Designed miniproteins, single chains, continued (5). Designs and how they scored, part 81

Each design is a single chain, and the fold is of that chain. pLDDT is the mean over its residues in the fold that is shown.

## One batch from the design tools (miniprotein)

Design m18803
Fold by ESMFold2-Fast:
Structure m18803 (fold): chain A 85 residues (1-85)
Amino acid sequence: AAAKLEEARRLYELAREHALLALRALEAGDLEAALAHFEEAARHLREAMLLKAEVAGEDLAEVERRFEEVEAEDRELLLRLAAER
């Protein structure tokens, strides 16, 4: 349990770094770089959430499905925001 939570914390840190890089790329008008960093951030965040859910005894398949829906919505929002700039 503790080891999985420690791993989740490291993955959250990686997700945060990529999220900041995605924001900076978006501010610079580099949509390709922003999307690449967004995908990397989402991947690390998903893994961290699954590890936390496993420790909490949650349904991992349900957590993964929910994350996929939110990630798709966030990606669509990022594309719309980039199109407005």
Scores: mean pLDDT 78

Design m18804
Fold by ESMFold2-Fast:
Structure m18804 (fold): chain A 70 residues (1-70)
Amino acid sequence: SLKEMMEESKQRSELLLNFARALKNNDWDEAEKYLKQLKSLRGEQGLQDALEIAKMLNNKEWAEYIEKLK
């Protein structure tokens, strides 16, 4: 339903924002926590979304780490 799609979209957006903040703060444990939640919510697409954020932030270490998980 539209309501379920909107709730999933909101959760995805909040997880991606929290993941980006963790990367900016160099907080590995928080970033890994949000990456696992993104994978749980969206599977491989969650990993792809996280990879795009890591690349956008020029975080090469996290981009390489996520590529190895795919």
Scores: mean pLDDT 85

Design m18805
Fold by ESMFold2-Fast:
Parts: C-alpha cells; structure tokens; sequence
Structure m18805 (fold): chain A 75 residues (1-75)
C-alpha cells in the first residue's frame, strides 16, 4: 500500500513537468499501477483518459486528482 502511494506521487510529479508525449506513457503507468490494486479503479481511469485532452493542463490535473482519490479509497 505505502509503496504504491509513493510510486503514484512520483508519477504525478513527473507528469506535471513532462512533455505531452511523455505524459501518455505516465498515464499508462498510473493506470497499470492502479490495476495491480483495483481493476475497477483502473477501468475508471482508462475511461477518463479516453475522454480527456492530454494537452489540456486542467483536464490532466483532474485525471491525477481522480487517481489519487481512487487509490486513497483502496488504501
């Protein structure tokens, strides 16, 4: 649990400073990490990713906030 939360925090920090192309890989890593904890939460994040524009910083921030909230509910 603690290791997964720490890994998610690092991925979020990297995504905020990453280029749009690098953000796509980081989103996939967040979804994979969530999938090891909660397949249902990973599915919600995949559905959200399909609807957001990864070049829009506001939508990107909302995605990571959702990931943190979902992981916190599992921990």
Amino acid sequence: MAAAMQQLAQLVAQAKTASPAEREELFNQVIELMGTISPESAEKLRAMLAKIDIADDQQVNEFFNEAVQLLSQEA
Scores: mean pLDDT 75

Design m18806
Fold by ESMFold2-Fast:
Structure m18806 (fold): chain A 88 residues (1-88)
Amino acid sequence: KKEELEELTKSKDEKTRAKALRELGDIYAKQGNYAKAKEYYLEALELYEKLGDKKGIAEVLKKLGDLYKSQGNDEKAKIFYEEAKKLE
């Protein structure tokens, strides 16, 4: 649920917080609110980068790629997908 994810964004565990932010991004992307989705994905990306979580970084980069593709920006989507692939 969105309310549960919002609560998890207040977690002292940075990994739990990053995952919750990513999942909120997914919810907003699914609703077509691409601006909010991007905000949450970028916050999750910042936390995963701080944690050195390469898998988390790659997952968020793929989500950002999907977001740009949904907006018709295939060129930017490709860049994010290639960056994610380099981390795997």
Scores: mean pLDDT 85

Design m18807
Fold by ESMFold2-Fast:
Structure m18807 (fold): chain A 85 residues (1-85)
Amino acid sequence: SMAKKEQARKDAEQALKDVKDALDDVEKYEKLGDSATPKLVGAKIRAIGAAVQFELAYKRYPEAVSEETLKETTELAKKLGIKIG
């Protein structure tokens, strides 16, 4: 249905945004060193969670997710050793 496709698209777009935000935090906290370790761990957990949410949305309605969005999310997740798929 169009409603399910639209929801999957919104979920995937939100998940990509959450991956980007979490990975930006990971880079920021890595630069701060050992004092930021709890925040760094939290950011990595958020990035993994967001990547999983993206994969669930993609599997639910693949046609709702563009090749560009899928590629971008996969490349970002790989940036710090996180795999999607």
Scores: mean pLDDT 85

Design m18808
Fold by ESMFold2-Fast:
Structure m18808 (fold): chain A 77 residues (1-77)
Amino acid sequence: DKKKKGAEITKELIDKEKDIEELNIKLAEKLVELYETDKEAAKGMVAELAGMEEVTDEGLENAVEQAKKLLKEKEEE
């Protein structure tokens, strides 16, 4: 209602965060799988997501580590 507009905005933000989290989890799963099977494809995925032309081996490793962390958090829910 009009006097509780702040609650409505908070609800929208929480819903958007959940959608982003689900997308990030799916992307994380795909990235980890690609890293094990095709590192070049994994680099391409990270470059596209980050808006970069190229990704270093170190950058790929860091992205995969973050992805594994996100997947572990989902298992622990």
Scores: mean pLDDT 68

Design m18809
Fold by ESMFold2-Fast:
Formats: C-alpha cells, sequence, structure tokens
Structure m18809 (fold): chain A 87 residues (1-87)
C-alpha cells in the first residue's frame, strides 16, 4: 500500500541519516547508494529518478552538520518524499 511505501521510505531515509552521522563520508555514501539502488530495483524506479535519489543522498551526507539538526531533518524528509514519489 502507499502507506507501507511511505513508512519504508521514511525508515530508509532515517537509516541514511544514521550512516551520515556515524560513518566516514566514503563509506556512508557507498552504503547509502547501495540501499537506494536496492529500493529502485524493488520498486521499478526509472534511472532518471534513481539519479535524483542518489543526488539527494549525496546532499544529505555532504551537508550533515549535527549543530543544525533542523536543516539535516529537512534533507532527510526531502529524501523520504523523493523515495515515496519514485514509486
Amino acid sequence: SMEEIKEEAERLAAGIYVLAATEPRERALARSTALVRAWAERHGVAPEIEARLIAAVRELIDRYDPSDPAAVNALMRRLAALLEEAV
């Protein structure tokens, strides 16, 4: 259902946030990209949309600043919305 997709998207975005917070940039990006590609494969996401999701992941990781939780939360919510919209 769309509700289940929304919950899975929010959980995936939160997981990427945790990777951004806890892993070196290179590892966070590699692991997050793999998770997004798995999402795209499971849901039949078009390559153009997958590229946008990967760009949003990179932005979240590159802009991660624990001193600005509001900005990071906004990036996380944007990624969740893009994941939901991709299906």
Scores: mean pLDDT 85

Design m18810
Fold by ESMFold2-Fast:
Structure m18810 (fold): chain A 73 residues (1-73)
Amino acid sequence: EIEERIAELREEAKKLHDEMVKNASDKQKQKELWDKLVEIYRELVRLEREAGRPADEAPPAPVNLKDSDYIPK
């Protein structure tokens, strides 16, 4: 089940990233998609580590934002 969930989240992240690239000029959509992408990557990191797999898990940089401080704490 964990592997299945990881596969689902990877597909969702890929689709969201593709949507971000497609909508590079829409700043509102970029922010919405980025927020979803960050949430998916958080879950992926948890699940991949739980499954004992190494992960390179930083989400891709947003294409249409100028600030680098995109992660709230």
Scores: mean pLDDT 66

Design m18811
Fold by ESMFold2-Fast:
Structure m18811 (fold): chain A 78 residues (1-78)
Amino acid sequence: SVEETIKEIEDTVNDMINYVERNPNIPLEEKQAIASSLEAQFSELGLNVKVEVINGTNEDFIKALKSATEKFVEQLKS
């Protein structure tokens, strides 16, 4: 169901956020790999949503993950 798909993606994103919060010195290439993994999951579910990764703070990356997930959920409900 759409509800079960949303919950599974939200759980995955929460795990990613928890990992980022536990790793304050996470390198840019690892952030890009995490972003690409989430983008691949979105694509497998039929939607092309990009995670905007910048060379910034972990908080910037967490906000990017949350923003991409919100866009995915909104498109999935449409």
Scores: mean pLDDT 87

Design m18812
Fold by ESMFold2-Fast:
Structure m18812 (fold): chain A 71 residues (1-71)
Amino acid sequence: EIEKLKKEFLEKVKELDSIASLNPEIVRKTVPPVTALALRGIGALLDGDEKKAIEYYKKAIELVDKAIAEA
């Protein structure tokens, strides 16, 4: 599951990046909380807490999806 979530997250981040020049405000408000969640997910993986990592990645993906929809 975690590998699938990482791939999905990266694909959505690329999609968000593609609209950054058109909607810099949506990207500006989205990047900080998404980055924080991604870092927490990575930290959880390093601690061996896969369940917590999955939760953080899912939250990060949800924020990116919302930003893309609002763009």
Scores: mean pLDDT 78

Design m18813
Fold by ESMFold2-Fast:
Structure m18813 (fold): chain A 70 residues (1-70)
Amino acid sequence: MSREEVIALATKAVNAILEGNKEEAIRYVKQLVDAGVISEEDAKRIIEALEKGDYETAAQILADAVARSL
């Protein structure tokens, strides 16, 4: 996956999180794990934040995880 593709996928994931679309957010987070962009551990933390309704924390964890991979 190119840097451009990672940024595009991460942007879709963050937008889904901030829109409260938990199902779409989880789908994009799983795609980022499959692509090797974020770890399974980071994904678990993001999903836990989403399950708690803490969308801001979920978005921040995702942004930090993606930034580390770039």
Scores: mean pLDDT 83

Design m18814
Fold by ESMFold2-Fast:
Structure m18814 (fold): chain A 79 residues (1-79)
Amino acid sequence: AVAEAMELAAEAGRLLAEARRAEAQGDYKTALELYQKAIELLERARELLRAAGVESPLIDENLAYAKEQLARVEAKLAA
């Protein structure tokens, strides 16, 4: 449902804000977990919207952002 997708997207937005705060504090493990959870919620939201025939550029933009940040945090943890 579109309403469920928007609730998931809103929760993902909150997790992205928390991930940025954790990263700013040097807590890369917490940031990684929060970015992973945000991606999971955004992908679920996109799936629900797609099933309803609705496109959301904002969800696509947030997914791209979250995936880019996840890759950066993973690189820092691997170094």
Scores: mean pLDDT 86

Design m18815
Fold by ESMFold2-Fast:
Structure m18815 (fold): chain A 66 residues (1-66)
Amino acid sequence: TEKKIPELVKQLSDPDEEVRKKAAEEIGKIGSKAKKEAEEALKKATRDPDPRVRLAAGKALDSINK
């Protein structure tokens, strides 16, 4: 699971909005274990041009901070 976190963080910057959305959702499922590696990338994703990516990133930020 931790091996996936760096790849998911990279996918938050993918040119495909579906890939970015799924990456944020998966980081959210991992939760607090992803905080150190994903928090800054998720904060940037909350400003994403796609509203679904912004929503997923916001939910993931809530999840990693629990």
Scores: mean pLDDT 82

Design m18816
Fold by ESMFold2-Fast:
Structure m18816 (fold): chain A 60 residues (1-60)
Amino acid sequence: SMEEEARRRAEELERAALASGGSREKAQQTADNAMALYLAGDGEGADRAGVRGVLEAAGS
């Protein structure tokens, strides 16, 4: 389902943000933003937001 795939993608982005040295708060925010966009039907926006979130987490 779309919800299950969105959740899985959000979990992957959360793990990526944490692996990049980001805080738990930044990682969760990245996951939440991506999940919301994916569920809204904006898969490209979700991917871009996810990448941006991981980079911001790495810089924090």
Scores: mean pLDDT 80

Design m18817
Fold by ESMFold2-Fast:
Structure m18817 (fold): chain A 71 residues (1-71)
Amino acid sequence: MEEVKRLREEAEAAREQARRAREYGDRLRRQGEESTPEQAKILNQLADRAYALAEQGEKQADALLAEADAL
């Protein structure tokens, strides 16, 4: 039970991190729309990295939940 609880709490934390990364990416993309072309390129690259981090966090959360459900 305690191990299952820990895995679910870790999954929740990973999902929260993924959500924050997506919000950060969205903000960077919006800033890029209002920036010079040079700044927009940098901001879009950072946004792409933030979205990649969010996808990794979501995959980690899914794996942790699957592990918890298997216990």
Scores: mean pLDDT 85

Design m18818
Fold by ESMFold2-Fast:
Structure m18818 (fold): chain A 72 residues (1-72)
Amino acid sequence: MMIAYVTVPGVKGEELKKLIEPLLPDGVTAKVVGPETVALVGETDAVMSVVDKIVEKLKEATGKEASVRSRS
């Protein structure tokens, strides 16, 4: 299992979750873990495969670059 933390400065975690959830493959869940942070939890390959798409979508929706920190 892997946890990836996604943060966009100035964007609330609940808003990030709404933008992220439609992009998630089977076996990956999104949880709000901070004011501007959502955790992606799932199998390593599944989480890694969707992170780049999430970063691009967040940039389109917010105009800001997302930061991602992973923990195995």
Scores: mean pLDDT 82

Design m18819
Fold by ESMFold2-Fast:
Structure m18819 (fold): chain A 89 residues (1-89)
Amino acid sequence: PVVELVDYPKLEGETLTPAFSLQDPENKYAFIANLLEGGKVEVTAYAYDDNNNIIATVTVTGDVAPDESILDVVSELIEKAKEELKKKL
């Protein structure tokens, strides 16, 4: 079944609207995805230290074609952001 973007996990604490969030607690990463005008998606990745301070930030963008799943594009951008964030650490 197709899931609405709002069903993505939200960051604990403050919620973003219209956005969705994903946490990676194993690596202490957080991802925030925003759907922009013109079918563009922006994913911002944050790396945190043990005191919850942001130590690195990466932003990646991609376009959603009319025949693409927004969820698939977001998932691909999250993986790309994770790889770029890892290279920056």
Scores: mean pLDDT 66

Design m18820
Fold by ESMFold2-Fast:
Structure m18820 (fold): chain A 62 residues (1-62)
Amino acid sequence: MMAEAEVALLIAAGAIAEKAGDYEEAARYYQAAADLVEETYGPDHPLALELRARAEEAAAKA
């Protein structure tokens, strides 16, 4: 419940940073969201893997 709201907020913050061109900040938000999903739903959860990939892509553009 609370973790889902926090994950959604981190994903939204990452998307906003990415639109602003702040790729380093976007990568940090996506990484934080991925870590939280991993703790809440498990390390192999599809959402955690997708968020890690998005963080890596953002970091590559930074």
Scores: mean pLDDT 81

Design m18821
Fold by ESMFold2-Fast:
Structure m18821 (fold): chain A 58 residues (1-58)
Amino acid sequence: MMAQIQKEVDDGINQITLSVALLSSRKSGNADAEATAERLGAEGRYRDALREADKLIS
């Protein structure tokens, strides 16, 4: 049960972080990486999605 609560909190934080990163990346024109990050986030693979989104910010 505690692991599920922790995951829900982490998923929420990661989803918000990913959304902010994607909003920033749209100005950069990295459409392919943006689409990949959105897909990974939708699949619940937030670590991979954040890795892609981080590259869009940098």
Scores: mean pLDDT 65

Design m18822
Fold by ESMFold2-Fast:
Structure m18822 (fold): chain A 90 residues (1-90)
Amino acid sequence: KEEADKIVEEAIKKLKSMVDEFVEKQKELGKIDEKAIEKVREIIIKAEDKIAELREEFEQGKISLEEFKEGVEKIVKEAEEEIKKIIEEM
């Protein structure tokens, strides 16, 4: 339980860091795209929901702690890639 909680905390912290980096990138470009910010928020919410679903599967014994950790890392990486595409499209 505590190990799973720590994995979630680290993932959420990384996702928040990605939002901060995205905002900083927009400031550097001198253009704030509200639609892009909305898309980034949606990506983060979706990632958090997927992490919550994996946590439930872990608690039900459907997946191991290792599989849970790998799944969370994959979700975070996919969110990072989606945010990167939004930055590239700006």
Scores: mean pLDDT 80

Design m18823
Fold by ESMFold2-Fast:
Structure m18823 (fold): chain A 115 residues (1-115)
Amino acid sequence: SQSQITQDLQAQLQQQLNIEQTHASFLQFSADVDRYFGDDPSVVQALLDHARHEQHHADQISQILANLQQTGDAVSAANQAIALYQQVIQEHSHQPALVSQYQSQINKLQQIKAA
């Protein structure tokens, strides 16, 4: 049913949002620890840049969820999430484990959209 599709999509997007927010927080914490111990400034900056990038993805997922809740358009929301995850794959093409994880999420979203 349309209600079931919307619920499944909300659950998947909320799970991914939690993952992105947790990762951003961990990277920020790692940068703070490295800075405290006087580690290489380039390593600290790379961790902060990565944390900011993950937070940006979290913000985009939050916007997709807000739009889904406002419009009820599950197909549009799924397509927006798939496009975002494809962008993440392109940005991280040299990290096969991460590419596989996002491809798995895309496959789940496509399955939800087809139901």
Scores: mean pLDDT 86

Design m18824
Fold by ESMFold2-Fast:
Structure m18824 (fold): chain A 69 residues (1-69)
Amino acid sequence: MSLILSKFTPEEQATIVDVARTEFRANNVTDFLGRVLLHQEEFTKLVNERLGRTVGPVHLLEVVAVDLN
C-alpha cells in the first residue's frame, strides 16, 4: 500500500527512480534490491542531495519498489 507516494511530487518520484537507474543501474525491483541494499546509505545520500530535503531510507525503498516493478 503506497500511502507514502502521495508525499512526493511526480518530479521527486522521477528523481528517485532516475538515481536508482543511472547510479545503480537498477532497471527492475530485483536489480534494485541486489544492488542498492548493499549501498543503502549512498543511495539515500544521493537522493537527499537531488531533492534538497531529507527523506528516510524506508520511504525511498517504497517509492523505488513501486516504480521499478
Scores: mean pLDDT 66

Design m18825
Fold by ESMFold2-Fast:
Structure m18825 (fold): chain A 71 residues (1-71)
Amino acid sequence: MSKDEQHQALLDSLRDQLEYMKRSKDRQLAIQIGQAALDLIDRILPSLSPEDQEQARKIADEIQELIKRYE
């Protein structure tokens, strides 16, 4: 698998986690998922292309907004 394919799979997984947070009835679980996803984004961000970094930051922004809303 190429690096681009691996990065796209990670971004797709992060989007799936974001959708799960939005659909979750358990706010505590949603917050935990969001925090884990933000940690992952922070770790992988330097390895991403500029385009993928932009997508990752947009996902991170949406996760952060949901966490604040659920607090």
Scores: mean pLDDT 81

Design m18826
Fold by ESMFold2-Fast:
Structure m18826 (fold): chain A 90 residues (1-90)
Amino acid sequence: AETVLSKEELEKLLKNTVEEIEDFARRLKEEGAPDEHIELVEEIAKAIKNKDVEKLKELMEEIKKTAPETIADQVEFYVNNALRLLKQLE
């Protein structure tokens, strides 16, 4: 049986995902990652907060082209979780 989460539980998981991405951006900044990579990660977190699925997909394609695979793969993991949650909130 598929586990159905409440709208409140989905919103809490989405908020947690945003906080994880923002924390990841902060760690990248402390490690001396290029500003362009950090700015893309921060914009992705903002797109999730705004529930802007179109912008989120555009930013994810941009980070895949611009950032190292290690950064892009980690962000893609968070973005895929956020997209799944956003789809359930529709």
Scores: mean pLDDT 83

Design m18827
Fold by ESMFold2-Fast:
Structure m18827 (fold): chain A 55 residues (1-55)
Amino acid sequence: MAPTEEEIAAAIRAIEEATGARPSPESVAAGLEAFMDMGLSPEQAIAAVVAAGAD
C-alpha cells in the first residue's frame, strides 16, 4: 500500500509542527506504508507516524 503525495505532505507538516524538525519524505512514506499495511486508515497512519517522530 503506497501513500499518496498528499498523505506524505500532511504527515511531514504534522511532524514539523509537533517537533520543529522536517523529516525525510522517504522515511515518512515508509512509515505510512507500514502502518497502512497493518490495516490503519491513512489518517490513523499519519497520527502514528507523527507520534513516532514527535517522541
Scores: mean pLDDT 76

Design m18828
Fold by ESMFold2-Fast:
Structure m18828 (fold): chain A 92 residues (1-92)
Amino acid sequence: SAENEAAAQALLQGMQEAVQTLEQLDADYRAGKISKEEAERYVAGFERFLAGLEAFFEQHRDTLSPEQAAEIERLLQQARELIARLRERLAE
């Protein structure tokens, strides 16, 4: 449906923005623009957000095109890698 297509496009856009925000968060933390406590809160928030997106993706997998599904999986993996790197940096 048009509603399902709009939801798929919104999910893709939201995932792209989430990756960009995580990259900016890492850059801001390295530049000393945000505290360790703030960075830890943001990372925890993104972990919860990502879990919700993964659940939504799984529920709607059959309504997505193969290209949309592959792009979402790629962005989810990129977000996981960014979160892991941030967690390692925050543990130092």
Scores: mean pLDDT 83

Design m18829
Fold by ESMFold2-Fast:
Structure m18829 (fold): chain A 75 residues (1-75)
Amino acid sequence: MGKIIEVKTGEYVPADGIVLEGEGLVDTSRAKRLDENGNVLDRLVPVKPGSKVYRGDLVVAAKPEPLKIKVTKEP
């Protein structure tokens, strides 16, 4: 399915998809508990057109404005 959604900086990605337009950083560790020993509390992943994103990723930075994401799988 080819639904296109917009996700703003500070919002969670609501469904799995591919970045269609825009660039940014997503925190893929939204629900990961603090790893006292692992030093992997948050994993920042740069995204650009063609990058995969997953439901629950937090958009921590986006430039320009909201990322446009093509939903590839309904949640």
Scores: mean pLDDT 68

Design m18830
Fold by ESMFold2-Fast:
Structure m18830 (fold): chain A 90 residues (1-90)
Amino acid sequence: MTALEQKAEKEIAALTKAATEVKKDPKNEDALNQLYQQGKDLANIINMLKIDYNNSKDQQIKEQAQSMIARLEKEQQAVAELLRNVEKLK
């Protein structure tokens, strides 16, 4: 749809792939580093969407941005939980 929404979808796909690799082998440094990098990109996209939400006066645009933010924040929480579980394994 928008370039930012397309970027968000691509980031979710990349994050899911990296998370799957980390779950298979929590000691895979390359997969873990990729997951950290994708997590940072996701946080940046969330921040950009929050700016769009705050600056928009159109209710429909606000609802679309809010929905995408909620979806991305859920993915961000899942990544944070995975990283906490990996840390416990040392």
Scores: mean pLDDT 78

Design m18831
Fold by ESMFold2-Fast:
Structure m18831 (fold): chain A 59 residues (1-59)
Amino acid sequence: VGATGEAVKQLQRLLRSYGLDPGPVDGVADEALAAALAQFLATVQPDAEQRALIDAVRA
């Protein structure tokens, strides 16, 4: 998770800013992050910058 840890932390902070709970901001892509991301994609239409961040985490 070394190279992706910063992208994961950025995504965790983004999800928290939208009132979602991705769990702790620890740079770990766990089930809590996946659940929060799914809720985000279901309730919010991501812009180009948000999509790029999501893509970086999912790569």
Scores: mean pLDDT 74

Design m18832
Fold by ESMFold2-Fast:
Structure m18832 (fold): chain A 83 residues (1-83)
Amino acid sequence: ITPAEAEQMKATLRALGQRVVDAARDSGAKVGDDLYARVQELVDLALALADAGPENFNEAAQKGAEAHRLTMELREEQARLEA
């Protein structure tokens, strides 16, 4: 992986992390602080792993994907309960 690719991946993870946190906050305001905190923790861990070095990018991407999936599941559950 080139330095340019590494920087692009870090930028993508930071942008994704912010969007995921914002989405979880909107959902978590109704569900509770613990679920929001869990998503925030996964995003923070993913960013820390990415900053630690390119050998950690796969794990960082996995943690980011977990946070995104949890946020989507939370949104689906909220929509189902409100319907």
Scores: mean pLDDT 67

Design m18833
Fold by ESMFold2-Fast:
Structure m18833 (fold): chain A 72 residues (1-72)
Amino acid sequence: ATYQNTGTATVKSGPARVAASSTVDSVVLPELKEGETGTVTLTATDPNAQISLAKAAADKAEVEFKTATTQL
């Protein structure tokens, strides 16, 4: 999954939950400086599940980083 810091300050790494099926229940978001993009690697046993989890994680990470940058 890919996400971007669109704020004016560094966003620190933190946990984000992926709404689970039983495959992955959380991801850790890396630290992003202003204008940087991040990636999260998700592991799943089903290739179709990996695509779904990556999309869910990207959406979650984007919302969290937008919220964090607004609060900074």
Scores: mean pLDDT 49

Design m18834
Fold by ESMFold2-Fast:
Structure m18834 (fold): chain A 81 residues (1-81)
Amino acid sequence: AVEEEAQRLVDELRDMADIAAAKVKGTSVEEAEKILEGFRKYADELVARAAQLSPEAAQRVREVADDGIKKIEEALEEVKK
């Protein structure tokens, strides 16, 4: 049950990161920065929810969040030029 809920949070965060990265590449720097900030806030909320399940779930979701943020930041660097 706990692992199944953690996996749902991981899957949701991965999907949102892919959508955010794609949107960032297709928009202005101003909108891209808003997308990145929105993702960071959403990721923080999911990490907090995972922490209520277990420390292991929180770490797993945090690692996925960090990977997602990096992916979106790399896409934003492409848009800034």
Scores: mean pLDDT 84

Design m18835
Fold by ESMFold2-Fast:
Structure m18835 (fold): chain A 96 residues (1-96)
Amino acid sequence: MEEKEKAREKAQIYAVKASRAAAEGNWDLADKYIDEAAKYFREAGYSEEEVAIMRANITLAADLAAGVDPKTAVERAKEIALQEGIPEEKVDEIFG
């Protein structure tokens, strides 16, 4: 559907903006853009589980863009996914 495609495109734009804000050291703005990306993924028809995984992945990308150590960035992404209710086995499959 055209509306779902537009929502997906907006989600991707906000994901990129989050990484840019994080790279500039503006984590308050990065977090707002991550929340906007999650909102648009929901509007695009993704499940809450899928949105939680996408949110964790966008945060991982933002951490890496900001120069965070890859191991630390992955550990933070796993923590976010677990806090959002994703099962431990699935978190390990995606980020392990």
Scores: mean pLDDT 84

Design m18836
Fold by ESMFold2-Fast:
Structure m18836 (fold): chain A 84 residues (1-84)
Amino acid sequence: SSEEKKKILRRITILQVQQIGLETEGYLLLKQGNFEQSKKYFEVSEKIKELIRQANEKIKEGDLEGAKEKIEEAEEIFKKFMEE
């Protein structure tokens, strides 16, 4: 439905903002010479970015449940990383 698509789009937008935030912190850590932490931020950022791409592909296919699965995976990865 239009309402379900809007909810999915909002969740994707939040994940995109969070992914950009991780990438930004990765670059800041890199400039500070903290290569170990920088690498971790970039790895998590790339995983989330890939899941967002997969979710968007599922939406194009009309597979809203598949899109939700990919979004939930990305949200869990972000949550786990932030709890570290």
Scores: mean pLDDT 90

Design m18837
Fold by ESMFold2-Fast:
Structure m18837 (fold): chain A 98 residues (1-98)
Amino acid sequence: YKNLALVYQKLGNKDEAAIAYNNLGNAYLELGKYEEAVNAYLEALKLKPSYKEALRGLGSALLGLGRIDLAEEAKELSELAEPDPEKVQELITKAKEL
């Protein structure tokens, strides 16, 4: 998925790149590699802030790291019909500084 995500990103295909990063995050999450999962989900959300699946996965990975506050924010955003792009960007900023 990592190489596939980079290929889609270079081609300017943001939706396909976001899906590939989300799939990479899911794979890391299943392996218990929570930091790598967070990074992959953040890349997906940078490309597609409305990506509810990536917000949900991010929440699960943050819980694995003990970041309960950020995990709750990610879950709340994933449950909205239209996640607020500004709030998603704030979450990305908070998560990447750790």
Scores: mean pLDDT 80

Design m18838
Fold by ESMFold2-Fast:
Structure m18838 (fold): chain A 72 residues (1-72)
Amino acid sequence: MLDVSGLSGEEVVARLMEELRARHPDLSPEQQAALEAAARTLFTDLSTSLPLEEAYRETLAALEHAIAHLRA
């Protein structure tokens, strides 16, 4: 779901982490902390040049890519 209108940056990060935990329940607390830090950094950077829902989508895709690399 891409509707993030009216959310603060921290609320967007919290929502990203909620979606990631729902999709990947096996994530350790350490992996969750690393992904949260990455989400905050990536969303902040992308939101300077992209619309809010595009920045959300791109950040989520990047985090999914990172998780795929952790699984091997």
Scores: mean pLDDT 76

